# Ledger of designs, part 88: designed miniproteins, single chains, continued (5)

Each design is a single chain, and the fold is of that chain. pLDDT is the mean over its residues in the fold that is shown.

## One batch from the design tools (miniprotein)

Design m19232
Fold by ESMFold2-Fast:
Structure m19232 (fold): chain A 89 residues (1-89)
Amino acid sequence: MEERKRRELLEEAEEHLRRLGELSEESLRLSEEAQKLREEAKRLAKEDKEKAEEAKKKAEELLKESMELGVQAVSEASTSVSLRREAER
């Protein structure tokens, strides 16, 4: 394989690995916010049922977004592995 092509593939693999890290951190942060909103919803259920439902809905939206970012992170990891394997050929 041409040295330049191998270097380009490894650099792309590293870029995808960095994106994996960024997406994983954001996914974790959204998951933590969703958990806090779920606990708030449980507390609000004793005081205000409508506010509890609103907090629960917000928590579900954040959890959905966190899951979507998690899927993207897995895709970035898979792409990084594929590029690195190609660089070895």
Scores: mean pLDDT 84

Design m19233
Fold by ESMFold2-Fast:
Structure m19233 (fold): chain A 65 residues (1-65)
Amino acid sequence: DDEILARLEKEADEAYKNKDVIGLSAVEVGAATMLVAAKNSGDEETAARYEALLDRIRKRIDEIE
């Protein structure tokens, strides 16, 4: 769980450094999928972490575009 979050964060950071909008969009889909899974399991703490990651990814996409 936390390992998946850390991996998505790293992938988002690498994509942002490379101005890779497609890479950021792929990580966004992954994070959104994990957010839905966390909400469905009632894990509010994990859901909040994925929401924060999604907000950061979307902001980074907006900054590149």
Scores: mean pLDDT 82

Design m19234
Fold by ESMFold2-Fast:
Structure m19234 (fold): chain A 73 residues (1-73)
Amino acid sequence: MNEAISLASQELAKEEGLSPEAANVLANSVLEGKSAQELKDLMHKRGVKISVSTAKKLLEKLKKKVEELLKEK
């Protein structure tokens, strides 16, 4: 399950033009149950300027990709 989140975050990062570091932040945020606001703050600390609405979309997209992976196996 944690591996599915990591794989989904890497795929989403490639689609959204994010760095591998940003993908790791996104994966950890989902694993730790962080809010969109917390994800935005973590991304800003790493020089990735996103809005709360973008952070919310990224969390929702990642959760959907994880659900798809879990549905397959």
Scores: mean pLDDT 77

Design m19235
Fold by ESMFold2-Fast:
Structure m19235 (fold): chain A 62 residues (1-62)
Amino acid sequence: DFMARFYRALGRYYEKQGDLEKAATYYEMAANYGDKQAYIDLARVYRKLGEEEKAEEWEKKA
């Protein structure tokens, strides 16, 4: 899906910039469009933010 790929690219861009909150937002949008790799990316970003419970929930969806 083009939208899943687009939002995942935005998530990666913001993660590289250190904007973890925006990265989480865009990875979540990619995951909502069915990108299973974005579930893993989102879990990683939530762990970096200290949000372990949210990270575990997204990992279980992958």
Scores: mean pLDDT 83

Design m19236
Fold by ESMFold2-Fast:
Structure m19236 (fold): chain A 61 residues (1-61)
Amino acid sequence: MEEGIKLAQEKKLEEAVKKFEEAIKKDPKDAEAWYNLAVVLVQLEKYEEAEKYYKKAEEIR
């Protein structure tokens, strides 16, 4: 596998995770932020964490 290309892509997704985590900490009732975090985690293949955040988004709605 070409780790250089994959690592660059993963770093962009990790940065997005960080942004949505900060949004959630500032407003934990922002269902959209929970949902967006779950979507980014799916792209990082972290399906178990994504599932938790989807459930949080559903709970808020």
Scores: mean pLDDT 75

Design m19237
Fold by ESMFold2-Fast:
Structure m19237 (fold): chain A 74 residues (1-74)
Amino acid sequence: ASVDAFLAEERARYKAALEAGDTQTAAGHRGDIAFLELAKEAGVTDAPSKEAARKAGFEYGQKIGDENAALGAA
């Protein structure tokens, strides 16, 4: 499935949780959205599962953190 499809699903669930007043569940979906957006920044357009897409986003976040640390080492 596309990362955009997973992102749309999580955004819908986030909205539903907010409408239900479930701020804890909404915070969880907001976190999932953040990792999925990082996956898109990494150029990941498709993944076999939402878990795989989130993992790709997490790994990309770690990679850019490491690269930024290396650039800061003068």
Scores: mean pLDDT 78

Design m19238
Fold by ESMFold2-Fast:
Structure m19238 (fold): chain A 76 residues (1-76)
Amino acid sequence: KKAEELFKKGFEAFEKGDYEKALEYGYKAAVEALLNGDEKTLKAAEHLIKAAIAALQGNFEEAKRHYEKAKEAFKE
């Protein structure tokens, strides 16, 4: 539950172009998911982290690729 809420906050931040906030929540979601054995949210958070890092580096093609993978991993 907490991992999913943190992931959703990070994903929303990414959609709004706040890549630093997306990265912050992505890491928080990954840590909570790991502690609770939430493999789905962990995978989604890992892709969100990669998307945020790529966007911060100006690599928007790579950012979009990881954003779509994060969305799909979380979808179920």
Scores: mean pLDDT 87

Design m19239
Fold by ESMFold2-Fast:
Structure m19239 (fold): chain A 56 residues (1-56)
Amino acid sequence: SMEEKLEEAERLAVRGVVTGDLEAVERAIEIAKELKDEKLLKNLEGARQVLLQQLQ
């Protein structure tokens, strides 16, 4: 369901940010694109950028 996909995207985003796993954040972004959730997508893109800066 769409709700289950949203929950999965949120779990992947949290895991990715906490553990520095860019692949997990990118998978969450793909789910957000599939859901057409522009607000979630914008928030996840922001999280990805912050993580990339931290990995410098």
Scores: mean pLDDT 82

Design m19240
Fold by ESMFold2-Fast:
Structure m19240 (fold): chain A 59 residues (1-59)
Amino acid sequence: MSPVDLEAFKDPEFQEHFNKGIELGKQGKLEEAAEEFRKALEIAPKSLLARVGLAEATP
């Protein structure tokens, strides 16, 4: 995991939104997953994992 992602996962709000994004993505709810990854990126804009998640979930 990159240093920026290690720092991001110390924030409970980042963890909540990122984990919701992953779960919604697994369910095929791509629009809702993208919304959660956007919220995670508002907390940690440099998170590479959240950026990848958003890119995969965005129409």
Scores: mean pLDDT 79

Design m19241
Fold by ESMFold2-Fast:
Parts: sequence; structure tokens; C-alpha cells
Structure m19241 (fold): chain A 59 residues (1-59)
Amino acid sequence: MEELLKRHLDESVEAIKAAVDLVVSKKLGDEEAAKKAQEKLDEEMKKAQELAEEIEKLR
């Protein structure tokens, strides 16, 4: 259980970093960097959702 919770926290941190990169890239007008940051954010959010479902199954 603890390992799944730690992974969920780590993925949340990565999602926050991607969100910050997305905002910065949009303000700088770097459309390519913004696209990559958005893809990373979407991927991390999907992983976080899957980890949450695994934790729920252990209840």
C-alpha cells in the first residue's frame, strides 16, 4: 500500500511540473514546448488515475 501511495505522490509532483512548463511555454509563445508539456501532463494524470484505482481495489 505505501509504495502505491508514494508513486501517486511522485506522479502528482511530475504533473505539477508539467503544468508549470505548459504555462511558461504558452507565455513565451513556444508552441512546441507547450505541446510537449501538455502531453506529459495528460500522461501523468492518466497514471495517477490508474494508481488511484489500484489503491481503491485494495479496500
Scores: mean pLDDT 77

Design m19243
Fold by ESMFold2-Fast:
Structure m19243 (fold): chain A 84 residues (1-84)
Amino acid sequence: MEDEKYKEKFKEFDKDGDGYIDFEELLEYLKEKGLIKDVNSEEAKELVRKIFEEADVEKDGIIDLRIDFEEFKYLLSKPEYAFL
């Protein structure tokens, strides 16, 4: 587990430095990496939704589509999301 690596990766997503990755930042990052071609496609929508669902470890099960650092580390600890 490399918290330092996760922190650097998180900063790459968190463009405005507010401590959260929002829906727009995640879509932009995925497009930059070539993982999505059209931010309005069903594939892009499904991928982003799945990522936010996996990262939302609760607190209240509903969130403003924001991923904090702890949720991000949890997400990247999963092999299926190591591509992020």
Scores: mean pLDDT 68

Design m19244
Fold by ESMFold2-Fast:
Structure m19244 (fold): chain A 65 residues (1-65)
Amino acid sequence: TTREVGAMIESMSLAYEAGISIRVEEVDGKLRLVITAKTKEELEVGKRIEEIAKRAGMEAEIIEE
């Protein structure tokens, strides 16, 4: 949907600026963002991306390394 596309663009922009790795998966016809956070600062940005995704009706997961 248009809302999901907008959320993906926003999420990718934030991840790029913060140097965070993200990937997109499809589970049962739903888009899911997988965010990898290596530092506390990356975790905070990851949480913002998670909120953006969830507001758009997508799933999101943060992996801490």
Scores: mean pLDDT 79

Design m19245
Fold by ESMFold2-Fast:
Structure m19245 (fold): chain A 96 residues (1-96)
Amino acid sequence: SSLKEKGEEYEKKGEEAEKKGDNDTAAYYYLMSGVYYAGAGDYEKAIESYKKAIELSTDNKLKADALEYLSGVYEKMGDLEKAKELQKEADKLKKE
C-alpha cells in the first residue's frame, strides 16, 4: 500500500539522520514511519519505529506522542494492560 511505502520512506530518512548523529531529526522520522506502518496494519514495524523515536528523542512532547501512538497499537493488538502502561508514561512526560 502507499502507506507502507511512506513508512519505508520515513524509516530510511530516520536511518540517514541517525547515521549523521542527528538523533532528534531521526526520532521525528521514525515517529512518522511508525504512523504510516500502523496505518498500513504493519504493527510489528510500527512498534519498532515508535520505540526508536522514544529512544532517540530528547523532546518530551515527541516521546509522549510516540508513547500514545505505541499505546494505540497495543490496544489494537488486544494488549490492554500494555496500552494502559504506555498511556501513563505519556501522561507523565506531558506534565514535565
Scores: mean pLDDT 90

Design m19246
Fold by ESMFold2-Fast:
Order: sequence, then structure tokens, then C-alpha cells
Structure m19246 (fold): chain A 71 residues (1-71)
Amino acid sequence: MEEIKKRLEELIERAAELAGSEDFEVAVAASMVLMGLAVVKRAMEQGKISEEEAKEELEKLEERIEEVEKE
């Protein structure tokens, strides 16, 4: 669980930096990723998803961040 929490925090920081971009499209896409990360965090805190499910969702959100960074 701790490794997943650390990964979540790292992804939140990356997405937050991109959400501050002067490029409107990049900022919007990054803000949507931040919303997704917030949903995963809440679900983990409420015990509504397994560690494995959380890992899969974080992998998808990381792919989205990588796509935004390539712009």
C-alpha cells in the first residue's frame, strides 16, 4: 500500500505542475487527470477498491500524464 500511496503522490505532483501550464489544452487535460487521481485516492481511503485495482487505475492515469507531457 505505501508504494501505491507514494506513486499516487508523485502523479498528483506531476499533474498539478501540468495543470498550471499556460497552454489551455494541457492545463485542462492535466486537471482531468487530477480529478481521476482524487477519485482513486478517495476510493482507497474508503476501502472501495483493492491495491491491485488502485495500481491499474494509477497506470492508466500515468499514461494520460505521459500523453500530455508529449504535447
Scores: mean pLDDT 81

Design m19247
Fold by ESMFold2-Fast:
Structure m19247 (fold): chain A 69 residues (1-69)
Amino acid sequence: SMKEQAIKALEGAIEALKNGDVAAALKGVEDALRLVPHPDLEKAREALRAGDVETALKHLEKALKELKE
């Protein structure tokens, strides 16, 4: 499903961020947003564009939990 693909992209984005790869994380968030609109994914994208990795991680983790129900 699109939701399962979004979860996979989001998990990849979180792993990329933990490894310091902001560009890969941003791509993963944008891929997830194309599949499932989510306010925490939008906030994570904004934080990544601003270079705020800590804020981005918090929003990505929240979005992941909500998408997994």
Scores: mean pLDDT 86

Design m19248
Fold by ESMFold2-Fast:
Structure m19248 (fold): chain A 68 residues (1-68)
Amino acid sequence: MSKQELLRQAAILYTSGAILYTAAELDGDEETRREAAELLRRALELYREAGAPEEEIERVERLLKEVE
């Protein structure tokens, strides 16, 4: 994938993961929380591959730590 495509896919996965994390926190749904963590881990991998700015990577890492 191009760098732009990696960043776009990472952003989509991050947004989806953040939404699922919010839902899991409200509902106490452990399966949804696990799905959120997986999406955030995938987003983190793609952001790193794309060479995203450190602040973007740190944002994803912080949210992933909250989910885990």
Scores: mean pLDDT 83

Design m19249
Fold by ESMFold2-Fast:
Structure m19249 (fold): chain A 70 residues (1-70)
Amino acid sequence: SPMELGRKAHEAFKQGKLDEAIKLYEEGIEKAKDHPRLRAQLYIGLAEVYEAKGKTDEAERYRQKAEELR
């Protein structure tokens, strides 16, 4: 499920597995097409991972996508 993918992505992020976390968040977002609130949460998680990688512009882009979904 997209929620389970988000949970696994967060676990990967906590373990410093940033690329794995990105992949899991992206898969969760793709599967959450019919769930805008969940997609917003997953975009926030993805933004946090990009920020941890020092990719501030990408992080801000994903935060904006989350805000658009409200």
Scores: mean pLDDT 86

Design m19250
Fold by ESMFold2-Fast:
Structure m19250 (fold): chain A 79 residues (1-79)
Amino acid sequence: SEAERLVEEAERLLEEGRYKEALEKAIRAILLAADADPSLVPEAIGAILRGIGLSLDGRDREAAEFAIEAARELLERIR
C-alpha cells in the first residue's frame, strides 16, 4: 500500500540522517491510516502533534522515530 511505502521511505530517510523528511513521510502514512479508518483519527492527531512538537524542540531524530512507530501501529490496526 502507499502508506506502507511511505513508512519504508521514512525508515530509509531516518537511516540517512534526513530526520525532517522522515517525519514528513511518516506523518503522510499516519494520515492515510486515519483516512482508511476514521476511528483512528484521535490517535493519528495525537501522534502528529507529538511528532511536530519533538521536531520544534530540536529533537528531530526522536520525532522521526516516534512518528514511524506510530504509523506502523496504526497500519497494523487496519489490517
Scores: mean pLDDT 89

Design m19251
Fold by ESMFold2-Fast:
Structure m19251 (fold): chain A 85 residues (1-85)
Amino acid sequence: MKEEIEKLKEETEKTVKTLREAAEKLREEARELREEAERLEAAGEKSKEVEELRRKAEILEGMADSLDRLADWLEKQTKEIIEKS
């Protein structure tokens, strides 16, 4: 049982790290899209293109938030399992 718990902890830590790294990449992409939207707006470019870039950024930010919530949930569940074992 103790070895199974240690393996679960290691696998969870790896999964959490992967999810958090994926969330960070999505937030970086969202930031780049927002910066591009700001540049286009400042240049007097079409509002529709600016809105599409901002919408894409919002979707990526939402996905990143979902991945962070999943990582937080997984850490909490694993901690509870370890504490009860």
Scores: mean pLDDT 82

Design m19252
Fold by ESMFold2-Fast:
Formats: structure tokens, sequence, C-alpha cells
Structure m19252 (fold): chain A 62 residues (1-62)
């Protein structure tokens, strides 16, 4: 699930690199989009899925 992948990235950026949550969310979203495109998903679909995953992570961590 894209949510699970985004959550792992956010936790890594916050816990290992000490980034603020908002910065970690933005970086995780961009990284997830790039990985989805590399996996053969269209850029438009990858953007949609990455945005939805970011939203779900933010809701869970708020």
Amino acid sequence: MEYERALELVKEYVEKLGLPLDTALDIARFELEQRLVAEGISKEEAQTRADEAKRKVLEDLA
C-alpha cells in the first residue's frame, strides 16, 4: 500500500535525519511519486497516489 510506504519514509526522515514533520511529508511524497513512476505507474496516477498517501499519513500523525 502507498500509505505504508509513505509512512515508512516519513518515519525514517523524522527519526533518522531529524527533519520536521512537514518537510518529511513533502520529501516522502516526492520520493513515493518517483518510485511509483519507476515501477511503471503513469506520472498522473503516481501523483494522485502519492498525494493520497501523504494525506493519510498526516491524518494518522496529527
Scores: mean pLDDT 81

Design m19253
Fold by ESMFold2-Fast:
Structure m19253 (fold): chain A 72 residues (1-72)
Amino acid sequence: VIEEVRKAIEAESLSEEEYKKLLEKLDKLYEEAKKELLKLIKEGKADEKVDLPKFEAIYEATKERLRERVEK
């Protein structure tokens, strides 16, 4: 999941259609990964105050980077 997010950030050039498809994939991956992260937090295997904000920051940064790739 993190790897797929990084692949999206590394996209060299994006058409509008490619951007929309990557956004949809990213949103689905984020929702699934967030569910798993919240489960790990409840099990005491991840830190809500550290891991959740970092995960959300990566997601937001990824969306910004994808937009930049289209509109650069």
Scores: mean pLDDT 72

Design m19254
Fold by ESMFold2-Fast:
Structure m19254 (fold): chain A 58 residues (1-58)
Amino acid sequence: SHSDLLKLIGEMIRNIGDAQQRILEARKAGNEEEVERIERENEERQKELLEKMKKLEE
């Protein structure tokens, strides 16, 4: 439904913001490995949300 789609979009926006903050914290600590880990986790989460959006449009 349109409401479910908007909910997923909201989750994507929140996840991007959270990931950016965590990346900044990891960079301040000089932990490049942690930055890469957070980026991979965020990419996986975004993929999951995109698949859910795709199912709503089918």
Scores: mean pLDDT 80

Design m19255
Fold by ESMFold2-Fast:
Structure m19255 (fold): chain A 89 residues (1-89)
Amino acid sequence: SKEEKARELAEKALDYYQEGKYEEAIKLTDEALELDPEGEFAPSAYALRAAALYKLGKYEEALEYAKKALELDPDNESAKALLEKVEKA
């Protein structure tokens, strides 16, 4: 299903992020969000995309995607933490 494929792409994106491969992580989060932009894993995919953008110094884009994650899930701790980091930068 689209949901299963989006989940697998998001999981692989997290692996790339943990390896410091931020551009690859962003690409896979884009693919996951294109398949399922409002699904169960979408808030986590937006938050991961925002985190990777922050690591690349793209603070305005990181802020935009962190806010999108919070629109879908107001309790997303990763997105909240990222907003605080960007506002201090």
Scores: mean pLDDT 83

Design m19256
Fold by ESMFold2-Fast:
Structure m19256 (fold): chain A 70 residues (1-70)
Amino acid sequence: MSEEQKRAIELLRQAKEALEQGDRKRAGALVAEALKTSGLPFSERADMLYTIFSSEDELQGIEEAIERLE
């Protein structure tokens, strides 16, 4: 696992914690930063952001993003 992937996973874990605390704006910013840090193409990053924050279960979306980067 690359250092970028490890950093992205840590940011996603922080986003999960923010969402659990009810801070959806902070969670969104952390997810965006994590996906940018991961080195994923823009199209995949945009699709993941849309999928996570358009679903009724945003917490599950973040957990699935962590699994994809592991």
Scores: mean pLDDT 75

Design m19257
Fold by ESMFold2-Fast:
Structure m19257 (fold): chain A 64 residues (1-64)
Amino acid sequence: SLPPLEVSEEAAFRYAKKLLDAGLDPEVARQFVLKELNEGAREAGAPELPEEVVRRAVERASAA
């Protein structure tokens, strides 16, 4: 099953950081993180991460 929301937010940040470090554009990374984590959430029966939370995680990763 998926981790608690706080851990999911941290997972979104770490995943975004990996994508950005690989050279992806922040907007592309945001779309990819949102799709991947929310597909996992649906399969696990967990609530989806809001787009705003994913956007903030990508912004944080871009600044780091």
Scores: mean pLDDT 75

Design m19258
Fold by ESMFold2-Fast:
Structure m19258 (fold): chain A 66 residues (1-66)
Amino acid sequence: LADALRTMADYARSQGYEEAAELFDKAAKLAEEGKLEEAVKLAEEGIKLLPEDVATIARDALEYLL
């Protein structure tokens, strides 16, 4: 989970979605701490900041990884 969230953060930053990238980085740290519910909630907030097509793929990936 944490590695996937960091990959999402890097992608979001490369596309100019800096706020989403920051939320994914914070979610990755929470996942590393074992705070999975908080990590997922924060990742969902980041996904809301992405274009709908990318957000749909990211939501599906997050559900699959859990």
Scores: mean pLDDT 78

Design m19260
Fold by ESMFold2-Fast:
Structure m19260 (fold): chain A 101 residues (1-101)
Amino acid sequence: MLTVTVTAPARVTKGGTATVTVTVSGPGTVVGVSALLVRGDGIAGEAVGNGSGAVVAAGGTATVTVDASAAEAGTYTAVGAALLADGTGAVGAGTKTEVLA
């Protein structure tokens, strides 16, 4: 099974960008990597800003730049996702990112 590990900056200024690092581990052919910011503590909140990274082999790391210009000040969770060629995928959540006013 793929494992997705997400690292995001602790703080970003409103109107700026957040650089999210997505590390994909496990077997399979990765055909897509993406990241987004989700308002609040989990993955089920309002999604704000998104980006896609380069396709990486299993065990690789993709850097995704997420545009936070639409984000209001507050707490967000960085979420990363990887998609395999067979249509399966994995999702990981990083630590909280504070968007500053």
Scores: mean pLDDT 71

Design m19261
Fold by ESMFold2-Fast:
Structure m19261 (fold): chain A 54 residues (1-54)
Amino acid sequence: DEIKRAEKEYEEAKKRFDELEEKYKKGEASREEVRQAAIEYTGKALRLIGLQLD
């Protein structure tokens, strides 16, 4: 099921983004790493929304 795969990818991207954001706050990750994770997270979210709509 494409929707189930998209949900899994979305959850994984969200987890990566959250982890990198916390590391950035601690000085353990760069601004660019958080930015790239945010782009991936947004892309996966848009894909999931697209699959749930016409």
Scores: mean pLDDT 82

Design m19262
Fold by ESMFold2-Fast:
Formats: sequence, structure tokens, C-alpha cells
Structure m19262 (fold): chain A 58 residues (1-58)
Amino acid sequence: GPLYRATHDQIPDTPEGLALKKGDIVELLERLNEEWWLVKSLVTGQEGIVHSGYIELL
């Protein structure tokens, strides 16, 4: 899918959430809804849910 960059650090508060550091590159896998997207970290290889407001298109 398209690549995005994390604009903010994200600490997951659920098991499905993905930990992000500002500047991490993620690949969009699925848009679950307007706010929550399933992505894959290209840094760690882990998949998880992130808030769409915390990532920007490359």
C-alpha cells in the first residue's frame, strides 16, 4: 500500500495498537475507518492500528 511517515510518537494503549516514533515509515494495509488505520512498520515489521492523524503521506 502507500507509504506514510509518523508525525508523532504513539504509545499503544491496546494490544492491537502499533508503537511509533516520529519519523518512522509505515505502509498502509487497510483503512478500518476515518480515524483508525491498519499499517505495517517498515522499521520493526510489526502490524497494528494507528490514528490517521499521527501519520502523513510521503
Scores: mean pLDDT 84

Design m19263
Fold by ESMFold2-Fast:
Structure m19263 (fold): chain A 52 residues (1-52)
Amino acid sequence: MLTPREQGVLTLLQRGYSQSQIAKMLDISQSTVSKHIRRIMEKLGLTDLSQL
């Protein structure tokens, strides 16, 4: 199951926001967004973001 933070990142990705835009909106670093994206992909069994 996704954490609330991971769910937020996933929602913004599905709406077409870039990693830099998400980082700015959530007031976190781009590396932190990348870390959340990786965890989302691992939890959903995805190999790349095109599968979203």
Scores: mean pLDDT 78

Design m19264
Fold by ESMFold2-Fast:
Structure m19264 (fold): chain A 93 residues (1-93)
Amino acid sequence: NAEELKKKIDETFAKMLQAEFDIAFLNSLVRSRELTPEELEAVQKRIDENEALLRKTAEEMKSLIKEAKEQGLDIDPALLKFYEDLAEWALSR
């Protein structure tokens, strides 16, 4: 199912963007505010959870793009490369 695979790619991309946005926001809080030790621990736990989610969704994206290429899915090659580069970037963090 080409349509189902495209939907999974779109959903995985949305999850990666959300996790990255949440990580960026939480890191911004650490940089811009003087947090208590308890607040810092809570924020760090949320960062760690989102980093784990980002890694999981990046691995899923790599698998989906590999499947898309194997199936000859009609997606712009530049867009496929963008998703591959995004997943590699996420895993390099």
Scores: mean pLDDT 86

Design m19265
Fold by ESMFold2-Fast:
Structure m19265 (fold): chain A 57 residues (1-57)
Amino acid sequence: MKKAEELAKKGEEYYKKGDFDKANSYFRQALVIDPTNKKALKLLQKLADEGKLRDAP
């Protein structure tokens, strides 16, 4: 779904800015809409592996 892709892209933008809380929030929102979104799954897993997951705002 295009909406999930847009949310995953926003998460990636926040990830690049170092705002891991917002990145995590957007990736989770993307996965609520499309649980198979590869970008959101990959980057969320990367955040978890790097210990950068935070509470959502």
Scores: mean pLDDT 75

Design m19266
Fold by ESMFold2-Fast:
Structure m19266 (fold): chain A 58 residues (1-58)
Amino acid sequence: VTREHLATALASLRRLFPSASAYQLAVLLKALFPDADPELVLSLVPEEEREAVRRGLA
């Protein structure tokens, strides 16, 4: 998947689940795009969310 596809998916998940944590969004994103590069996903989130996102992608 491309960076643009991941960015669009993440934005859509934030709109559909506005109360979801960064960890929960990462788990959902991994379920939808299991072959996504974790470093690409991390580049799409603020630095303060990266640890939670990294754990969600594990």
Scores: mean pLDDT 79

Design m19267
Fold by ESMFold2-Fast:
Structure m19267 (fold): chain A 55 residues (1-55)
Amino acid sequence: AKAVVPLESGTYFLLDENLNVLDIVEAKKGEEIETPEKGTYYLANQKEKVKVEAK
């Protein structure tokens, strides 16, 4: 599944719906990241955490 990155480009932790760390991703604003399944994930760094929906 894929989710659109609403954050500024950079390195983020990819978290599942329970806030477990799945991966570290290099994200680009407006581009898609790969997720294992559809559903709710979070992207987080030292400054922010944002909920994203994978479709």
Scores: mean pLDDT 82

Design m19268
Fold by ESMFold2-Fast:
Structure m19268 (fold): chain A 90 residues (1-90)
Amino acid sequence: MSEEQLEELIKESEAVLYTILAYLYLRDGKFEEAKKWAEKALEIDPNNATAWVLLGEAYKGLGKEEEAKRYFQKALEIDPNNERAKKLLE
């Protein structure tokens, strides 16, 4: 494995970890922390539909409902079968 391949693998692993952290902070009602980790996941992989959903839920928890809707819509643009985003837009 080259240094470049190792760095890419580390970045992909970090994106997954940041997405999990965002979910755990959301579960605990820590919306600012959830927002931070979801944003970090999206810096690595902007096509992470789950991270867009978690970012939207964080914004909704912060009382920013219109911004939350935009992020849920973004998640559905990336993954039209994302059931969580569909439910949150109902």
Scores: mean pLDDT 85

